# Ledger of designs, part 28: designed miniproteins, single chains, continued (2)

Each design is a single chain, and the fold is of that chain. pLDDT is the mean over its residues in the fold that is shown.

## One batch from the design tools (miniprotein)

Design m4904
Fold by ESMFold2-Fast:
Structure m4904 (fold): chain A 64 residues (1-64)
Amino acid sequence: SVEDFRRAFKLFDKDGNGYISAAELRHVMTNLGEKLSDAEVDDMIREADIDGNGQVNFEEFVTM
């Protein structure tokens, strides 16, 4: 659910800046039962990163 994603995202947004890195996204997905390689995470961020900054905000994350 969106609430489960929000909780996971907030736990891994250590800096509280509203963005997560590729490494943090991998941890979020692993915590939710997903098994992603570094390449798969990179591809997901590339698809979702509308701003082109190499990081994903919550809105981009939930629309993947």
Scores: mean pLDDT 67

Design m4905
Fold by ESMFold2-Fast:
Structure m4905 (fold): chain A 98 residues (1-98)
Amino acid sequence: MGQELLEAARNGDVEKVRNFKGDVNVKDENGRTPLHLAAENGHLEVVEVLLGKGADVNAKDKNGRTPLHLAKENGHEEVVKLLLEYGADPNAKDKNGK
């Protein structure tokens, strides 16, 4: 339960994310939340809606990576700024110390 939200976040489907009723902190098989997938793909409006719904800004995947790590790796500067405004830890390290 939450696969539809994970797909909506990955695809930038803002309307589906806004209308979702349930746990916004669901995880896929890699421990990634909807916020991880939206941040990785640069879907700024989806990131904003998820954070407004109480998404864990510092959630870690199976590799210890946060949404902030994925946004930085993919060059999504506006998503990086928004995550930091919502309390993302700029010093969070993945399992490789990065």
Scores: mean pLDDT 86

Design m4906
Fold by ESMFold2-Fast:
Structure m4906 (fold): chain A 114 residues (1-114)
Amino acid sequence: DLTSALFEEVALVKPGSAERVRKLLEAGADVNAKRDFYELTDATPLHLAAFRPRTEEDVEIVKVLLEYGADVNAKATFEGKEMTPLEIVLHSKTSKYKDEIVKVLLEAGAQLEE
């Protein structure tokens, strides 16, 4: 289905993935759907995009998901703890795209839990 295709594009990022994500969302894929993926449970596409950012395409996917109404403060479970997309990206290994995604999420209203 369209929502499964959305998760696959976000999980297996390649050139043009951001455009394909946009087309899937325009076609009716659920931007806030929850699925178990990798080490995440109840993850949205935004959690998955924040989990392992490696390229500029990952940053563009985050922006597209937010444009289409992704819940910036949605909770997924990682290592037994509920985490937002911002907390997921902060838990990731250092990448030059990590800081850019953090900025994009904060500008979209992301919050850190104390």
Scores: mean pLDDT 82

Design m4907
Fold by ESMFold2-Fast:
Formats: C-alpha cells, sequence, structure tokens
Structure m4907 (fold): chain A 62 residues (1-62)
C-alpha cells in the first residue's frame, strides 16, 4: 500500500472520530446509524480500512 493512501485513511478515520465525538455518539451508536458493526467503526477510526465518504456525510447531516 502506498504511504499517501495510508495517511489518507488515517486522516479520514481521525475526522470520523472527531465528528462522532462532536455529536456525542459512541462507536456502537454510529455503527447502528450507518448499519455496520461496532468493530467496523473502530477499524475506520484507526485507518485500518477506508471509511466511505457517505458515512462522514451522514454523520455531518444528522
Amino acid sequence: MEEEEKERLKAIGARLRALRRQRGLSQRELAERVGVSQSTVSRWERGEIEAPPAVVAALRAA
């Protein structure tokens, strides 16, 4: 995996975590809202896998 892609995933995950905290949501509550498991949200926030742009948009639109 290219270093730029790895940094991009981490940046997306960090932003998702910040938005989730601003809304007062737990990882489980965010998972419920977007229809995924809590472990998937955890992996997104760590930058282990890519969080879909739609998830970030849904959290902002809330």
Scores: mean pLDDT 77

Design m4908
Fold by ESMFold2-Fast:
Structure m4908 (fold): chain A 62 residues (1-62)
Amino acid sequence: LSVGQVAVASKDYTAETDAELSLKVGERVEVLAVTSDGSVEATSLSTGQTGWVPASTLSPVS
């Protein structure tokens, strides 16, 4: 994953904090930041919400 890339949620994720983003399988996001610890800041294209998700929840759109 890289900044500016579109990715798809490969599994459901429920936000554990207000800083995290909840995702459903098949939801598309724009990647804003990627950290070395495997966290990704993303904006949901479906809801417009921005938050952190584990990189393991996302797959690049091909």
Scores: mean pLDDT 80

Design m4909
Fold by ESMFold2-Fast:
Structure m4909 (fold): chain A 52 residues (1-52)
Amino acid sequence: SLGDQLLEAARNGDVEKVRELVEQGADASYKDENGNTPKDIAVENGHVAFIP
C-alpha cells in the first residue's frame, strides 16, 4: 500500500520518495502498528530533514 511505502521511505530518509508517494495519494497521517507517523519514524531514525 502507499501508506506502507510512505513509512518505509520515511525510515530510509528518502524525502523525494515521500513527496512522490504523497502526490500519488498516500496519507501523510498514516500510522504504523505502534501509532507512528512517517514524520515520527523519520525523526526516530535520525532524518531531521523531514521536519520543516
Scores: mean pLDDT 74

Design m4910
Fold by ESMFold2-Fast:
Structure m4910 (fold): chain A 98 residues (1-98)
Amino acid sequence: YEKKAEEYKKKGDLKKAAEYYTEAAKKAYLEGNYKKAVEYAIKALELDPNNKEALKILGAALLALGDFELAKRAEELSKKENPDEEEVKKLIEEAKKL
């Protein structure tokens, strides 16, 4: 998935690259690698801040790591019709500090 994401990113297809990073995040999460799941979900959201699947998996991975406040914010954003891009950007900046 991460190799496919890099290929689409180089081609300028950022939305498709974000979809592949989201799949990489889901795989990492299912394997119990929550830190990698956070990293891939952040990469997906940097390319497509409206990717609700990436927000959802970020929240789940943060919850598994014990970051309840950031997990709650990610989950709340994933449930909105139109997540605010600035709120997503703030969440990404704070998650990167972990």
Scores: mean pLDDT 82

Design m4911
Fold by ESMFold2-Fast:
Structure m4911 (fold): chain A 69 residues (1-69)
Amino acid sequence: MMTAEEWKELGNELFKLGRYEEAAEAYTQAILLDPNDAKAWYNRAKALEKLNRLEEALEDYEKALELAE
């Protein structure tokens, strides 16, 4: 099974390809496996912003900021 880090890396690759909806789904899988990874929340927020899902993006940015060290 894929690890949280592998899902996050997949999301990053999909984001670079402009496949923002699939990137957001990959980041969601990363978050489900490791909900304390601020970078996964931040990266999903960026993907959601590209999809014009601004309220969801804001919530994820806030969560990423809360978790950031």
Scores: mean pLDDT 88

Design m4912
Fold by ESMFold2-Fast:
Structure m4912 (fold): chain A 60 residues (1-60)
Amino acid sequence: KPKLVKALVDVAVDSPAILSFKKGDILEVLKEYPDGTLLAKSLVTGKVGLIGSDLVEEIE
């Protein structure tokens, strides 16, 4: 079962490594890192990038 998280805030970053998203967007977690960083895919844009786990809420 895919692990899904919901964005709690807007993030707008001009970076190829960091994922931009809007509050309420659903993201699929691809990988969790020990430091609390997540590699995630936006289900809205299809883009993949790094996000902070403190910026999202787990829903699945």
Scores: mean pLDDT 81

Design m4913
Fold by ESMFold2-Fast:
Structure m4913 (fold): chain A 70 residues (1-70)
Amino acid sequence: MAFSGAEITALFRKYDKDGDGTLSYAELKELLKSLGLNPTDEEIKKNVDKDGDGTVTFLEFVQLMLSLSA
């Protein structure tokens, strides 16, 4: 199913409990599991964490969600 920008933003904010504007891999996996998805670490690294810093920015998260809905 295609995700709107509003849905993506709402999901990000719900799981960004610290309000720092980033998600950890654990928070991202928990979010995606709530949607019925179970991505591997390889899929996250390849499609999301291109910088390899161990955090997922809002832009990287948007790219992942759009990739999964395409």
Scores: mean pLDDT 71

Design m4914
Fold by ESMFold2-Fast:
Structure m4914 (fold): chain A 67 residues (1-67)
Amino acid sequence: MTKEELELEVEVAMEIMAGAVAELIGDLERAKEEYKEALKKAEEAEKAGVEIAKQMKKAAEEKIKEL
């Protein structure tokens, strides 16, 4: 894995965590925005060849559907 791939993976993970925190505190509007950003970043990471990005993308899509 390249440093750039790792940075993309971390960025996606950070957005998912931000969404999860917003969801826990009841800020569903913020949570939805964070998960949408995670989805966008995960799509970019998947195109760059980050293997776990596909799984992260699916997780973000499911969360957006729940909210």
Scores: mean pLDDT 79

Design m4915
Fold by ESMFold2-Fast:
Parts: sequence; C-alpha cells; structure tokens
Structure m4915 (fold): chain A 59 residues (1-59)
Amino acid sequence: MKLYRALEDWTAPLPTELSFKKGDILELLKEVNDDFWYAKSLKTGKEGYVPKSKLELIE
C-alpha cells in the first residue's frame, strides 16, 4: 500500500476530486496521469482524484 501525506490544504473544485487538509494521509489507488492520481483518504474513507504535486510519499 502506497501512503502519501498532504503537504497543504486543497479544496477540490469538482465532485470527482477529493478535498484534503495538510497532514492528511492518502492511499494511492491508481496513477492516472502526470497531474492527478486517484486516492483514498484514510481520515474520511472517501475516494477521488487528487493533485500529485501536493502529496509526499511516506517512508
């Protein structure tokens, strides 16, 4: 399971996209393109598209 931490707050403009707060942990479900990934919030259980540039891999 690939886990990422949100580097900043993001308010999703579309209902298919996932809003998050800085420090939230997201599970990568699918790499879609160079800008967006499909992810699940471990905090809320909701899924949606997220901008990959705002996420940091947890090691």
Scores: mean pLDDT 84

Design m4916
Fold by ESMFold2-Fast:
Structure m4916 (fold): chain A 59 residues (1-59)
Amino acid sequence: MELYRAKSDFVATRPDELSFKKGDILESTGERDGAYERVRSLTTGEEGFVPLEGLERVE
């Protein structure tokens, strides 16, 4: 399981995107679309695409 931590807030502008807050932990699903990846929020349990540039890998 690969985890990301949000470096900043992100507000979804499309129906397939997920909003998150700085410090949220997001689980990688392995599904990518260019610079975006589908993740699951461990805070809300919701899934959606997010920009990888706003995230850091938790290890």
Scores: mean pLDDT 81

Design m4917
Fold by ESMFold2-Fast:
Structure m4917 (fold): chain A 133 residues (1-133)
Amino acid sequence: SSLHARDRLGRTELHYAARAGDVAKVEELLAKDPSLVNAKDSLGYTPLHYAALIPDVEKAKATIDVLLKYGADINAKDILGRTPLHLVAEAALYGLMSLEDAREIADYLLSQGAEDFADVHGRTASQLLEEAA
C-alpha cells in the first residue's frame, strides 16, 4: 500500500493530503490506517504541522478537526521543538500568512488543547505573533 511510502523528505501521502487541506483524502487515509496520524517527516513535521499552515482558515480548521479525531498530537514537536502553534506564528512573522488568519488558526489550536511551549530558541507562539504585529 502507498499509505506507508515516504518520499526523500520522509513525507507520507497523509502529509501531502493534510498540506493540501484535502479533508476527504485525510479521512480516507486515516480510516485505512490511523497509525499514520502522528508520522514525522525529515523535519519532524506531523500531518497536523502541515494542516496548521493551510492558507484557507476554514480548510485548516476542518483538516485539523479530522486529524484530532484520529488522535493527532496537537503538541507534536519538530526537530526545532516547534509545535503546530509555533508554525502558524512563524508563518505570520515571515509573511507566509496574514496576521489575522494566523491568529484565528492559533486561537483554534489553543481551543483544542494546544499549549504554548518555548521552541529551541526559547520563543513561544505568543511572542512570535506579537513580533509579527
Scores: mean pLDDT 89

Design m4918
Fold by ESMFold2-Fast:
Structure m4918 (fold): chain A 77 residues (1-77)
Amino acid sequence: KKDLEEAIELIQKAVEALAEGDYEKALEYLEKAKELAPPEAKEYIEKAKEALKKGDYAEAVKYLDKAVEILEKEIEE
């Protein structure tokens, strides 16, 4: 379950990078998180990346929150 915890940490770092205006760094963290995430969480990370490409930061963060929720459920189960 180390990969799931690392994926959550990477998503949190991506959200921090977005808050600081570092879009490129945020995308790097999301790509790494996607590699460690199960398929359901990967889908939400992809939706977040699409929202970022459209400039919709709020929508992207909501999709990342869902990805984290999925990862947390898998760690607890």
Scores: mean pLDDT 82

Design m4919
Fold by ESMFold2-Fast:
Structure m4919 (fold): chain A 59 residues (1-59)
Amino acid sequence: MMKAVAVKDFSSSNPSFLSFKKGDILDVLKEVGEDFLLAKSTKTGKTGLVPKRYVEIIE
């Protein structure tokens, strides 16, 4: 399974986006367009869109 680590904090009032903190590990489900990933937080279990520039792929 592909994993990513958050390199910056991110939060949004839009429910389509996943909120996370620097150092959080995310399970990458798929890519969404050029700039986003659909990911699941390993910390909260929530799924949402994540900006690619806020994460680093590690697995």
Scores: mean pLDDT 81

Design m4920
Fold by ESMFold2-Fast:
Structure m4920 (fold): chain A 63 residues (1-63)
Amino acid sequence: LVGDIAEAVKDVEAKAPGDLSLKKGDRVEILRVDAEGNLYVKSLKTGKEGWVPSDAVKILSRG
């Protein structure tokens, strides 16, 4: 998972400081994962980093 490229499957709105907003189709690099399944990602479009829920993205690099 860490280092993988993922794509947003839906629009995501940041709800707290440290969260990242995404639009459906935006691509991110996964930097960290927590025990609850949240992903800390970097947007390839904006360079911004933040937390997103794991159900908001699909992994591209694993097929």
Scores: mean pLDDT 79

Design m4921
Fold by ESMFold2-Fast:
Structure m4921 (fold): chain A 160 residues (1-160)
Amino acid sequence: APRVLVVDASPPGSLGHRAAEIMARELERAGAEVEYVSLVELNLSGESVGNGDFSGLDKLQEALARADGVVLVFPEIDGRPSGNLTFALYNVDGSLLEGKPVAVVSTTRSSTAGLDEAVALLEALGARVVARVHIRTDSTRVEELAREAARRLLEALERA
């Protein structure tokens, strides 16, 4: 079965967290082996790393190394990706993302500027972005859009 890492940068109980859970369940129903990682629970910050605590970053990198494909879910803050996602992407070994299919999902009421920034950063790291989905916080189509992102990732994994 393909191994998929779901990386959730969203707070528990948020729309982004719900979208990540829907995608994880859809991937599992399709027969993928899903690992779920919360960037909030990993305590990824410049302060933690500056104090010598690399345990969250190490766990994320080990999960990325095992994954055949990745789902990234994050909230946009002022039209930018969340700080925990940006910190993670700048500090992980880019070789762990090279050639991997990635589905990218942002949640916001604003423009797609944060989604576009995250996609550009992922492509610079060598990732193959196979889905880019923007879920507005007022959307009634969260489940449809989350399942579509998961489906596109599965199709990309079947072609690899």
Scores: mean pLDDT 85

Design m4922
Fold by ESMFold2-Fast:
Structure m4922 (fold): chain A 120 residues (1-120)
Amino acid sequence: SLGEQLLKAARDGDLERVKELLAQGADVNAADAAGTTPLHLAARAGHLEIVEVLLKAGADVNAKDINGRTPLHLAAEAGHLEIVEVLLKAGADADAKDKEGRTPLDLAREAGNEELVAVL
């Protein structure tokens, strides 16, 4: 499906393919069996320009996967400071708790990323 191709392109960092798939009508909020969206994958992988393209296309900034994790949780865990800032500006819930009761701030602290802790 177009949604499966968008998930793959977002994970792989293929910006041009992401743009092409969105232009073809791919669902920006397509989710796999784990509730993982293109925004989750781009945020985890550090693909800033893809994050920005997905948000402009109407991606749900607060989408939760099966573990209750948002794109902000994944960006914070991975240490992607600029993506964290972009997601917060787009309305990401900094206080969102995953199924283990952890916030994005908790994940940044566990990773030892002091710059990220200061932003969250």
Scores: mean pLDDT 93

Design m4923
Fold by ESMFold2-Fast:
Structure m4923 (fold): chain A 84 residues (1-84)
Amino acid sequence: SEKLEEAKRYLEQGRKALEAGDYETAIENFEKAVELLKDETSPEAQKLRAEAYAGMAIAARKLGDFETSAKYEKLAREWLKKAE
């Protein structure tokens, strides 16, 4: 899937931004990945969506937004369960 490959590229950019401490850029890239995956139903797509939410949770926590971090942690767990 073209959308799945593009989402993987945004996930990689998000991870690199997290490693660099660029938490706002990390969230932007993970949000783009989630948008590309919104209509994808495969277990792989559901797992990638969970990975994006987990990354956004880490970035939000690093920015001091604990409420948003908790929301993304919940979404990450829910999407990971769908992939099982």
Scores: mean pLDDT 88

Design m4924
Fold by ESMFold2-Fast:
Structure m4924 (fold): chain A 90 residues (1-90)
Amino acid sequence: MEEARKYLTKGANALFEGKYDEAIKYFEKAIELAPEDSELYVQALTLLGRAYLKKGEYEKAIEYFQKALEVDPDNEIAKKLLEEARKKLE
C-alpha cells in the first residue's frame, strides 16, 4: 500500500508537469500494487484516464474512466472526465 501511494504521487507530479508518458507508467505501477477495491486503485485508474485524455487518446481515457466507475459507480470525478472524453469523440 505505501509503495502504491508513492507511485500515485509520482504519477500525479509527472501529470502536472505535462510528462504524460511518465505519469502513465507511474499510475500503471500504482494500479498493480493497490487492492482493486481500494480508493487508491480508483484514483490511479482515474488519473491514468486523465493522462490519456491529455495525450488525445480519448478511447483509452474512456476505458480507464469506465473501469474506475465499475469499482466506484458514484465517483463524480470519473463521471465528469468520462463525459469530457466522450464529448471529444463527438
Scores: mean pLDDT 87

Design m4925
Fold by ESMFold2-Fast:
Structure m4925 (fold): chain A 60 residues (1-60)
Amino acid sequence: GLQLARAVEDYEARTPSELTLKKGDLLEILGDVGDHWVVARSLKTGETGLVPRSVLELLE
């Protein structure tokens, strides 16, 4: 199945490559970028970008 995650806190994008998130937003994880970042797609907006791993809770 798809690797899903939930934002556990708000996150404001600092660059155009990053996603802005609200606590509770659901995301699909597309891949890892180093130890601290993932590429994800917002299920709310359909937008794809980088998010810090630390603001996400992984789901089944």
Scores: mean pLDDT 84

Design m4926
Fold by ESMFold2-Fast:
Structure m4926 (fold): chain A 159 residues (1-159)
Amino acid sequence: SADEREFHRYYALGRYYELLGDYEKAKVYYGKALRILLLKLYDKINPEALQLYLKGEMLYDQKKYEEALKAYEEAIKIDPDFYLAYNNLGNVLYDLGKYEEALEAYEKAIEIKPDFFAAYTNLGIVLKKLGKYEEAKEYYKKALEIDPENEAAKKLLAE
């Protein structure tokens, strides 16, 4: 379908920017790909929580961080098991400089989805920002135990 071509295009762009080390652009394109994927999983996710999550993504792309934060918090109130909304709440809290709250949001995403390697990588990035370098390395190792081909976690362990 058109949506499948658009999903593959955004996924390929996410991968391309990841390989260039432009993780901020990689994240934007992976978020767009994931949005199309979530629209196809519509029968398994609360529709109102999904709409608020997608609104949060759009507001985050616009750097409207306080509005994006509120949209993810409202998505989580409707669907408390929405681990992707907790991960993206953590991303907004990180960009707002709220590092301890960002840790709690990523820990909640890991609690709900223990094989979500992206939340371990993001939690390690926050710990590194807080000067907790040895703890950050243990989270990058956990991300690589889940996904051995995670180039972001490989690069972050080499720093």
Scores: mean pLDDT 84

Design m4927
Fold by ESMFold2-Fast:
Structure m4927 (fold): chain A 92 residues (1-92)
Amino acid sequence: MPTKEEILRLIGRILDLIGLILDLEKDLKNIDKMSKEEKEEILKKYEEELKKFEEELKKFKEKYPNDPLVKKLEELLEKLKELYEELKKKVG
């Protein structure tokens, strides 16, 4: 079982990831209005954020593979990956 501090950190990262998903959904709605430079910048931003969340999730899964908050973080990260692939397809 995660410690109280690890639970609070997991909740914080889940909230951060939800915010990032909402931001990416907004960027996708406005993608056709963006300059080529703006498209490249957002693509790079989401790639960097995705890598950070993947590294954090890997560490939590190694310690607490069956924890419900870890599973929620994994579920949300998969959603972010799907949106990122859609972004890549629309930028390229």
Scores: mean pLDDT 85

Design m4928
Fold by ESMFold2-Fast:
Structure m4928 (fold): chain A 65 residues (1-65)
Amino acid sequence: MDDLNRKLLEAAKAGQDDEVKILMANGADANAYLADGPLEGYSAALLALYAGHLDIAEELQKAAE
């Protein structure tokens, strides 16, 4: 997994809106998904939704479109 994509998934799960924006500006793929762990297969948007970060999830869904 690309380092940027990994950081995007972690930032989305943690609710780090500013970090999500920075990572996407640096080329992180909004369509990335977790390749391992208990939430394997979850996209960044789904991770944000799971964690209750609705604003971040909406931003990520628009970017993935």
Scores: mean pLDDT 76

Design m4929
Fold by ESMFold2-Fast:
Structure m4929 (fold): chain A 87 residues (1-87)
Amino acid sequence: AADEYGNTELHRAARAGDLERVKELLTKHKADVNAKDIYGYTPLHLAALAGHDEIVKLLVEEYKADVNAKDILGRTPEDIYENPPVL
């Protein structure tokens, strides 16, 4: 289930770098690899933002995550990786 920001458990695991939880959610719970939160972020966007290269690789290579998914500002995961937002 998604929280009030549209974050699924897969979004949280990807952002946290929890590789084993990402695998569990995709295998046992059939989590939507392309789920978007309220900002249009997919789990792949959050893994890229956090620099979790192993999770990025897993999502793209094994689970065929959409590398062209765009957030509400029109940015792909690669765009965020190259130009991370500064708060």
Scores: mean pLDDT 79

Design m4930
Fold by ESMFold2-Fast:
Structure m4930 (fold): chain A 153 residues (1-153)
Amino acid sequence: VDVNAQDNYGYTLLHYAAASGDVELVKHLLELGADVNAQDNNGNTPLHLAAYNGHVEVVKLLLEAGADVNAQDNNGRTPLHLAAYNGHLEVVKLLLEAGADVNAADNNGRTPLHLAAENGHWEVAALLLEAGADPDAKDNDGLTPADLAAAVS
């Protein structure tokens, strides 16, 4: 039995455990030698899925196991983009402490600050700005995070 076997979507058991927040299964799979940086067919690592779903304990375990904090999916999005998009404040804090690039741009030129601002996640936006996010960064449409924020405030 191969712990790193991928299904038709490129998902490993670690992807499923990380997406569901199953802390004990994540621990067990990592002990069995699961690839912490395995990518599914969309380029998502287990860290992307844990960050998207706000699973703080799983994010911490994956980072401690050597997960690439700046891994990019097929859209150029990092785990920090996905946590910021969904307003997961504690996950954003953990990713920044682990050395996440606060100004990483996705394929649309959007930074984590753009995604937090677009979705009205003001506490996440404030934390990103404190961490050195560029409030004047323009996406491929020429929009800054402040331009996106004006639509929700």
Scores: mean pLDDT 91

Design m4931
Fold by ESMFold2-Fast:
Structure m4931 (fold): chain A 67 residues (1-67)
Amino acid sequence: ARQELKERILALIEERGAASVRELAERLGVSQATVSRAVRELEKEGRVVYDEDTGVAWTPELWAALR
């Protein structure tokens, strides 16, 4: 389910503080387009910060620390 994918993505981002869409796609065995869509949904929910220029999703805590 899409929600299960979103939770797996969030767990991987939280484990490392940040993860690229490419890395998440490779680890989860899904397309980068699928991961990008799920990451954007998590960003709308305020659960991650997505940097479109780098293709990297960050925890809000790590993003705030680097600001």
Scores: mean pLDDT 81

Design m4932
Fold by ESMFold2-Fast:
Structure m4932 (fold): chain A 61 residues (1-61)
Amino acid sequence: MDEEGMAKAGEEAAKAGDGAGAATAGWQSFRAGHLKAGERVAEAAKEMGLERAAEIARQAL
């Protein structure tokens, strides 16, 4: 599983305003044990104002 690819996909979803995509990518990253990728996606979602997506991603912890 490509940790960097997961992080980038989630960051791009967040920048596009896709809260569901960002939440899913972050959640999957955390569940796969890619903690740094999950944190990157959660922070990107939060910076883009997608607070709920960041919260959902962290529920995988």
Scores: mean pLDDT 80

Design m4933
Fold by ESMFold2-Fast:
Parts: sequence; structure tokens; C-alpha cells
Structure m4933 (fold): chain A 81 residues (1-81)
Amino acid sequence: MPSLEEQLEAIRATTDPSRAVALALELYIRAVEEKDIEGLRRLRELLEEWLARNPDAPASVREMAEEMIEGLRRLIEEAER
């Protein structure tokens, strides 16, 4: 199983927007299942950076990334009292 760092690096290195978001979703699911709050925070930061760097990505892919960021924000807030 890849490490958190390896999964984050794979998302950054991926040139295909659809694949990048698919990899991000895999990390999202894993971090939720493992209750990895640090993983959730780092994924949120990476996705915010990725959206800024990929303005030419398909609208559906960008929308999915934005929905993931909102979900991540809520999960992080629930973990922090």
C-alpha cells in the first residue's frame, strides 16, 4: 500500500486531470476509513493547489475536486472540537 506522501506525489505528478481526481478520491476514502485527520488536511491543501494550477481541466473534474474540498473541510471541522 502506498504511503500518504507517495499518494500525494502521485496526484501532483499526474498530467491527466481525471486520473488526478480519481487518485485524490482514493486517498479521500482511505483517510476517512483510517480516521487520518492529517491526511485529510494535506489532501485538502493539495486539491486547493491543484485547482489553482489546472484552470484548463474539464469543468466536471474541477467541480468534483471542489466538492471534495468542501467535504474535507467538514470532516476536519468535525474532528476538531
Scores: mean pLDDT 82

Design m4934
Fold by ESMFold2-Fast:
Structure m4934 (fold): chain A 64 residues (1-64)
Amino acid sequence: SEEQMRKILEEAAEAFRAGEDRVEVTVTVDGEPVTLVLERPEGMTNEEMAELIEEMIRGAELGP
């Protein structure tokens, strides 16, 4: 659901602000657990990565 994805992204943003370079979150798709991996790209700071995720949440734009 959109609500679940938003909450997952909020938790990911907090983890990046805390200094994590990689965040793994597990979501249920068609009854099966799927692990999504979010990694900070080279040249981007943890703060910039967190801000990018927060901007996605604000736009409610979860896309490809």
Scores: mean pLDDT 73

Design m4935
Fold by ESMFold2-Fast:
Structure m4935 (fold): chain A 70 residues (1-70)
Amino acid sequence: SDLEALLKELLERFKEMVKTLSKQEIEDELESIEETYNEILPTLSEEEQKIFEKFLKEAKKIAEEAIKEK
Protein backbone atom coordinates (compact mmCIF):
# COMPACT_ATOMS: atom_id res chain seq x y z
CA SER A 1 0.00 0.00 0.00
CA ASP A 2 1.03 3.65 -0.44
CA LEU A 3 1.02 4.13 3.32
CA GLU A 4 3.37 1.17 3.89
CA ALA A 5 5.77 2.43 1.18
CA LEU A 6 5.72 5.99 2.60
CA LEU A 7 6.36 4.79 6.16
CA LYS A 8 9.26 2.57 5.01
CA GLU A 9 10.83 5.63 3.33
CA LEU A 10 10.31 7.71 6.50
CA LEU A 11 11.87 4.90 8.59
CA GLU A 12 15.02 4.89 6.41
CA ARG A 13 15.29 8.70 6.73
CA PHE A 14 14.83 8.37 10.52
CA LYS A 15 17.67 5.79 10.66
CA GLU A 16 19.99 8.35 9.01
CA MET A 17 18.75 11.26 11.17
CA VAL A 18 19.47 9.52 14.50
CA LYS A 19 23.17 9.28 13.56
CA THR A 20 23.47 13.10 13.75
CA LEU A 21 20.92 13.92 16.49
CA SER A 22 21.56 14.21 20.24
CA LYS A 23 19.87 11.83 22.70
CA GLN A 24 17.31 14.54 23.61
CA GLU A 25 16.56 15.32 19.94
CA ILE A 26 15.97 11.61 19.21
CA GLU A 27 13.59 11.40 22.21
CA ASP A 28 11.76 14.54 21.00
CA GLU A 29 11.39 13.16 17.45
CA LEU A 30 10.04 9.83 18.73
CA GLU A 31 7.57 11.65 21.01
CA SER A 32 6.42 13.73 18.01
CA ILE A 33 5.85 10.56 15.95
CA GLU A 34 3.88 8.93 18.80
CA GLU A 35 1.77 12.10 19.29
CA THR A 36 0.97 12.17 15.55
CA TYR A 37 -0.08 8.49 15.65
CA ASN A 38 -2.37 9.09 18.67
CA GLU A 39 -3.98 12.14 16.99
CA ILE A 40 -4.82 10.26 13.76
CA LEU A 41 -5.60 6.85 15.34
CA PRO A 42 -9.43 7.40 15.44
CA THR A 43 -9.41 8.08 11.64
CA LEU A 44 -7.38 4.98 10.66
CA SER A 45 -8.76 1.64 9.42
CA GLU A 46 -7.69 -1.57 11.20
CA GLU A 47 -5.22 -2.34 8.39
CA GLU A 48 -3.76 1.21 8.49
CA GLN A 49 -3.42 0.94 12.30
CA LYS A 50 -1.42 -2.32 11.91
CA ILE A 51 0.86 -0.71 9.29
CA PHE A 52 1.46 2.35 11.48
CA GLU A 53 2.02 0.18 14.60
CA LYS A 54 4.74 -1.77 12.76
CA PHE A 55 6.37 1.53 11.74
CA LEU A 56 6.15 2.87 15.32
CA LYS A 57 7.71 -0.31 16.78
CA GLU A 58 10.62 -0.13 14.31
CA ALA A 59 11.08 3.62 14.95
CA LYS A 60 11.17 2.98 18.72
CA LYS A 61 13.75 0.21 18.24
CA ILE A 62 15.94 2.49 16.08
CA ALA A 63 15.64 5.32 18.63
CA GLU A 64 16.43 3.03 21.62
CA GLU A 65 19.54 1.58 19.93
CA ALA A 66 20.75 5.06 18.86
CA ILE A 67 20.17 6.52 22.36
CA LYS A 68 22.00 3.55 23.95
CA GLU A 69 25.08 4.39 21.81
CA LYS A 70 25.08 8.04 22.97
Scores: mean pLDDT 81

Design m4936
Fold by ESMFold2-Fast:
Order: C-alpha cells, then structure tokens, then sequence
Structure m4936 (fold): chain A 83 residues (1-83)
C-alpha cells in the first residue's frame, strides 16, 4: 500500500471523527434544552430524566473528542513520515 493510501485513510478518519463530535455537540445542545424546559415546568421526574440525558450526552461528547484527538495524532504521524 502506498503512503498516499495511508494518508487518505487518515484524513478520512479525521473527517468521520469531526462528524461524530458535531453530532454529539448537537445532541448535548438538545439535551440541555430539554432540561431547561423540564425545569420551567417544575416536573421533578422530567428534570431527573433530562439531567440523565445531559450526563449521557456529555459523556458521548468527551468520547467523540478523544476519538478525534486519536485520529489527529495518527494523521500527524503519517504527515511526519512524508516529511
């Protein structure tokens, strides 16, 4: 396999990881909005469920960010091998 194929694969991994981060950020924004709406209604069960959704969305975002940093590191290694 050529260095070009490895470079294109590494770029593809970074682009996919960026997409996952953006998706996770949108889910977190949605979860936070649901929490604000639940708090305005004063429904304790809805607040609790919305807080759990926010926590899950924050954990997914942190996971997606870690995967992006891994993908960026791999791309950097490929680029350094080309120079």
Amino acid sequence: SSMLERLLRAIGEVLRAIGRVLDAELELKKAKKELEEAKKKGDEEAIKEAEEKVKKAEEELERAKRELEEAKRRLKEVLEELG
Scores: mean pLDDT 88

Design m4937
Fold by ESMFold2-Fast:
Structure m4937 (fold): chain A 56 residues (1-56)
Amino acid sequence: GAGVALAAREAGISEEQVRRIVEELRAGVPVREIAERYGLSPRQVRGIARMVDLLE
């Protein structure tokens, strides 16, 4: 898997934003809701989760 830094570069956001997204994903917040809050697509949020090894 890839770390927070790679996820941040691929999504065009800061490492701090990736850490916040990861926290929300671990808390069970829906991907769509996270995407709306950060101005990302649901696909981009799933990509971040995969790069940080949260999704298979």
Scores: mean pLDDT 76

Design m4938
Fold by ESMFold2-Fast:
Structure m4938 (fold): chain A 63 residues (1-63)
Amino acid sequence: MPRTLAKAVKDYVGKTPDELSLKKGEEVEILASVDADNVLAKSLKTGKEGIVPFDVLETTSVA
């Protein structure tokens, strides 16, 4: 299964405990698609997992 790495293009503040808060430039690993607009991602900086809108992310690497 390919690994997808992405980078936050803007600051994002999670609105619920299940959402991941990110700073612009923070790198994440995309773990799964949640729906058409959201993904489950893991922050490479903090190790936390959460839901984030994929429009906040720019893919940087696919293995």
Scores: mean pLDDT 77

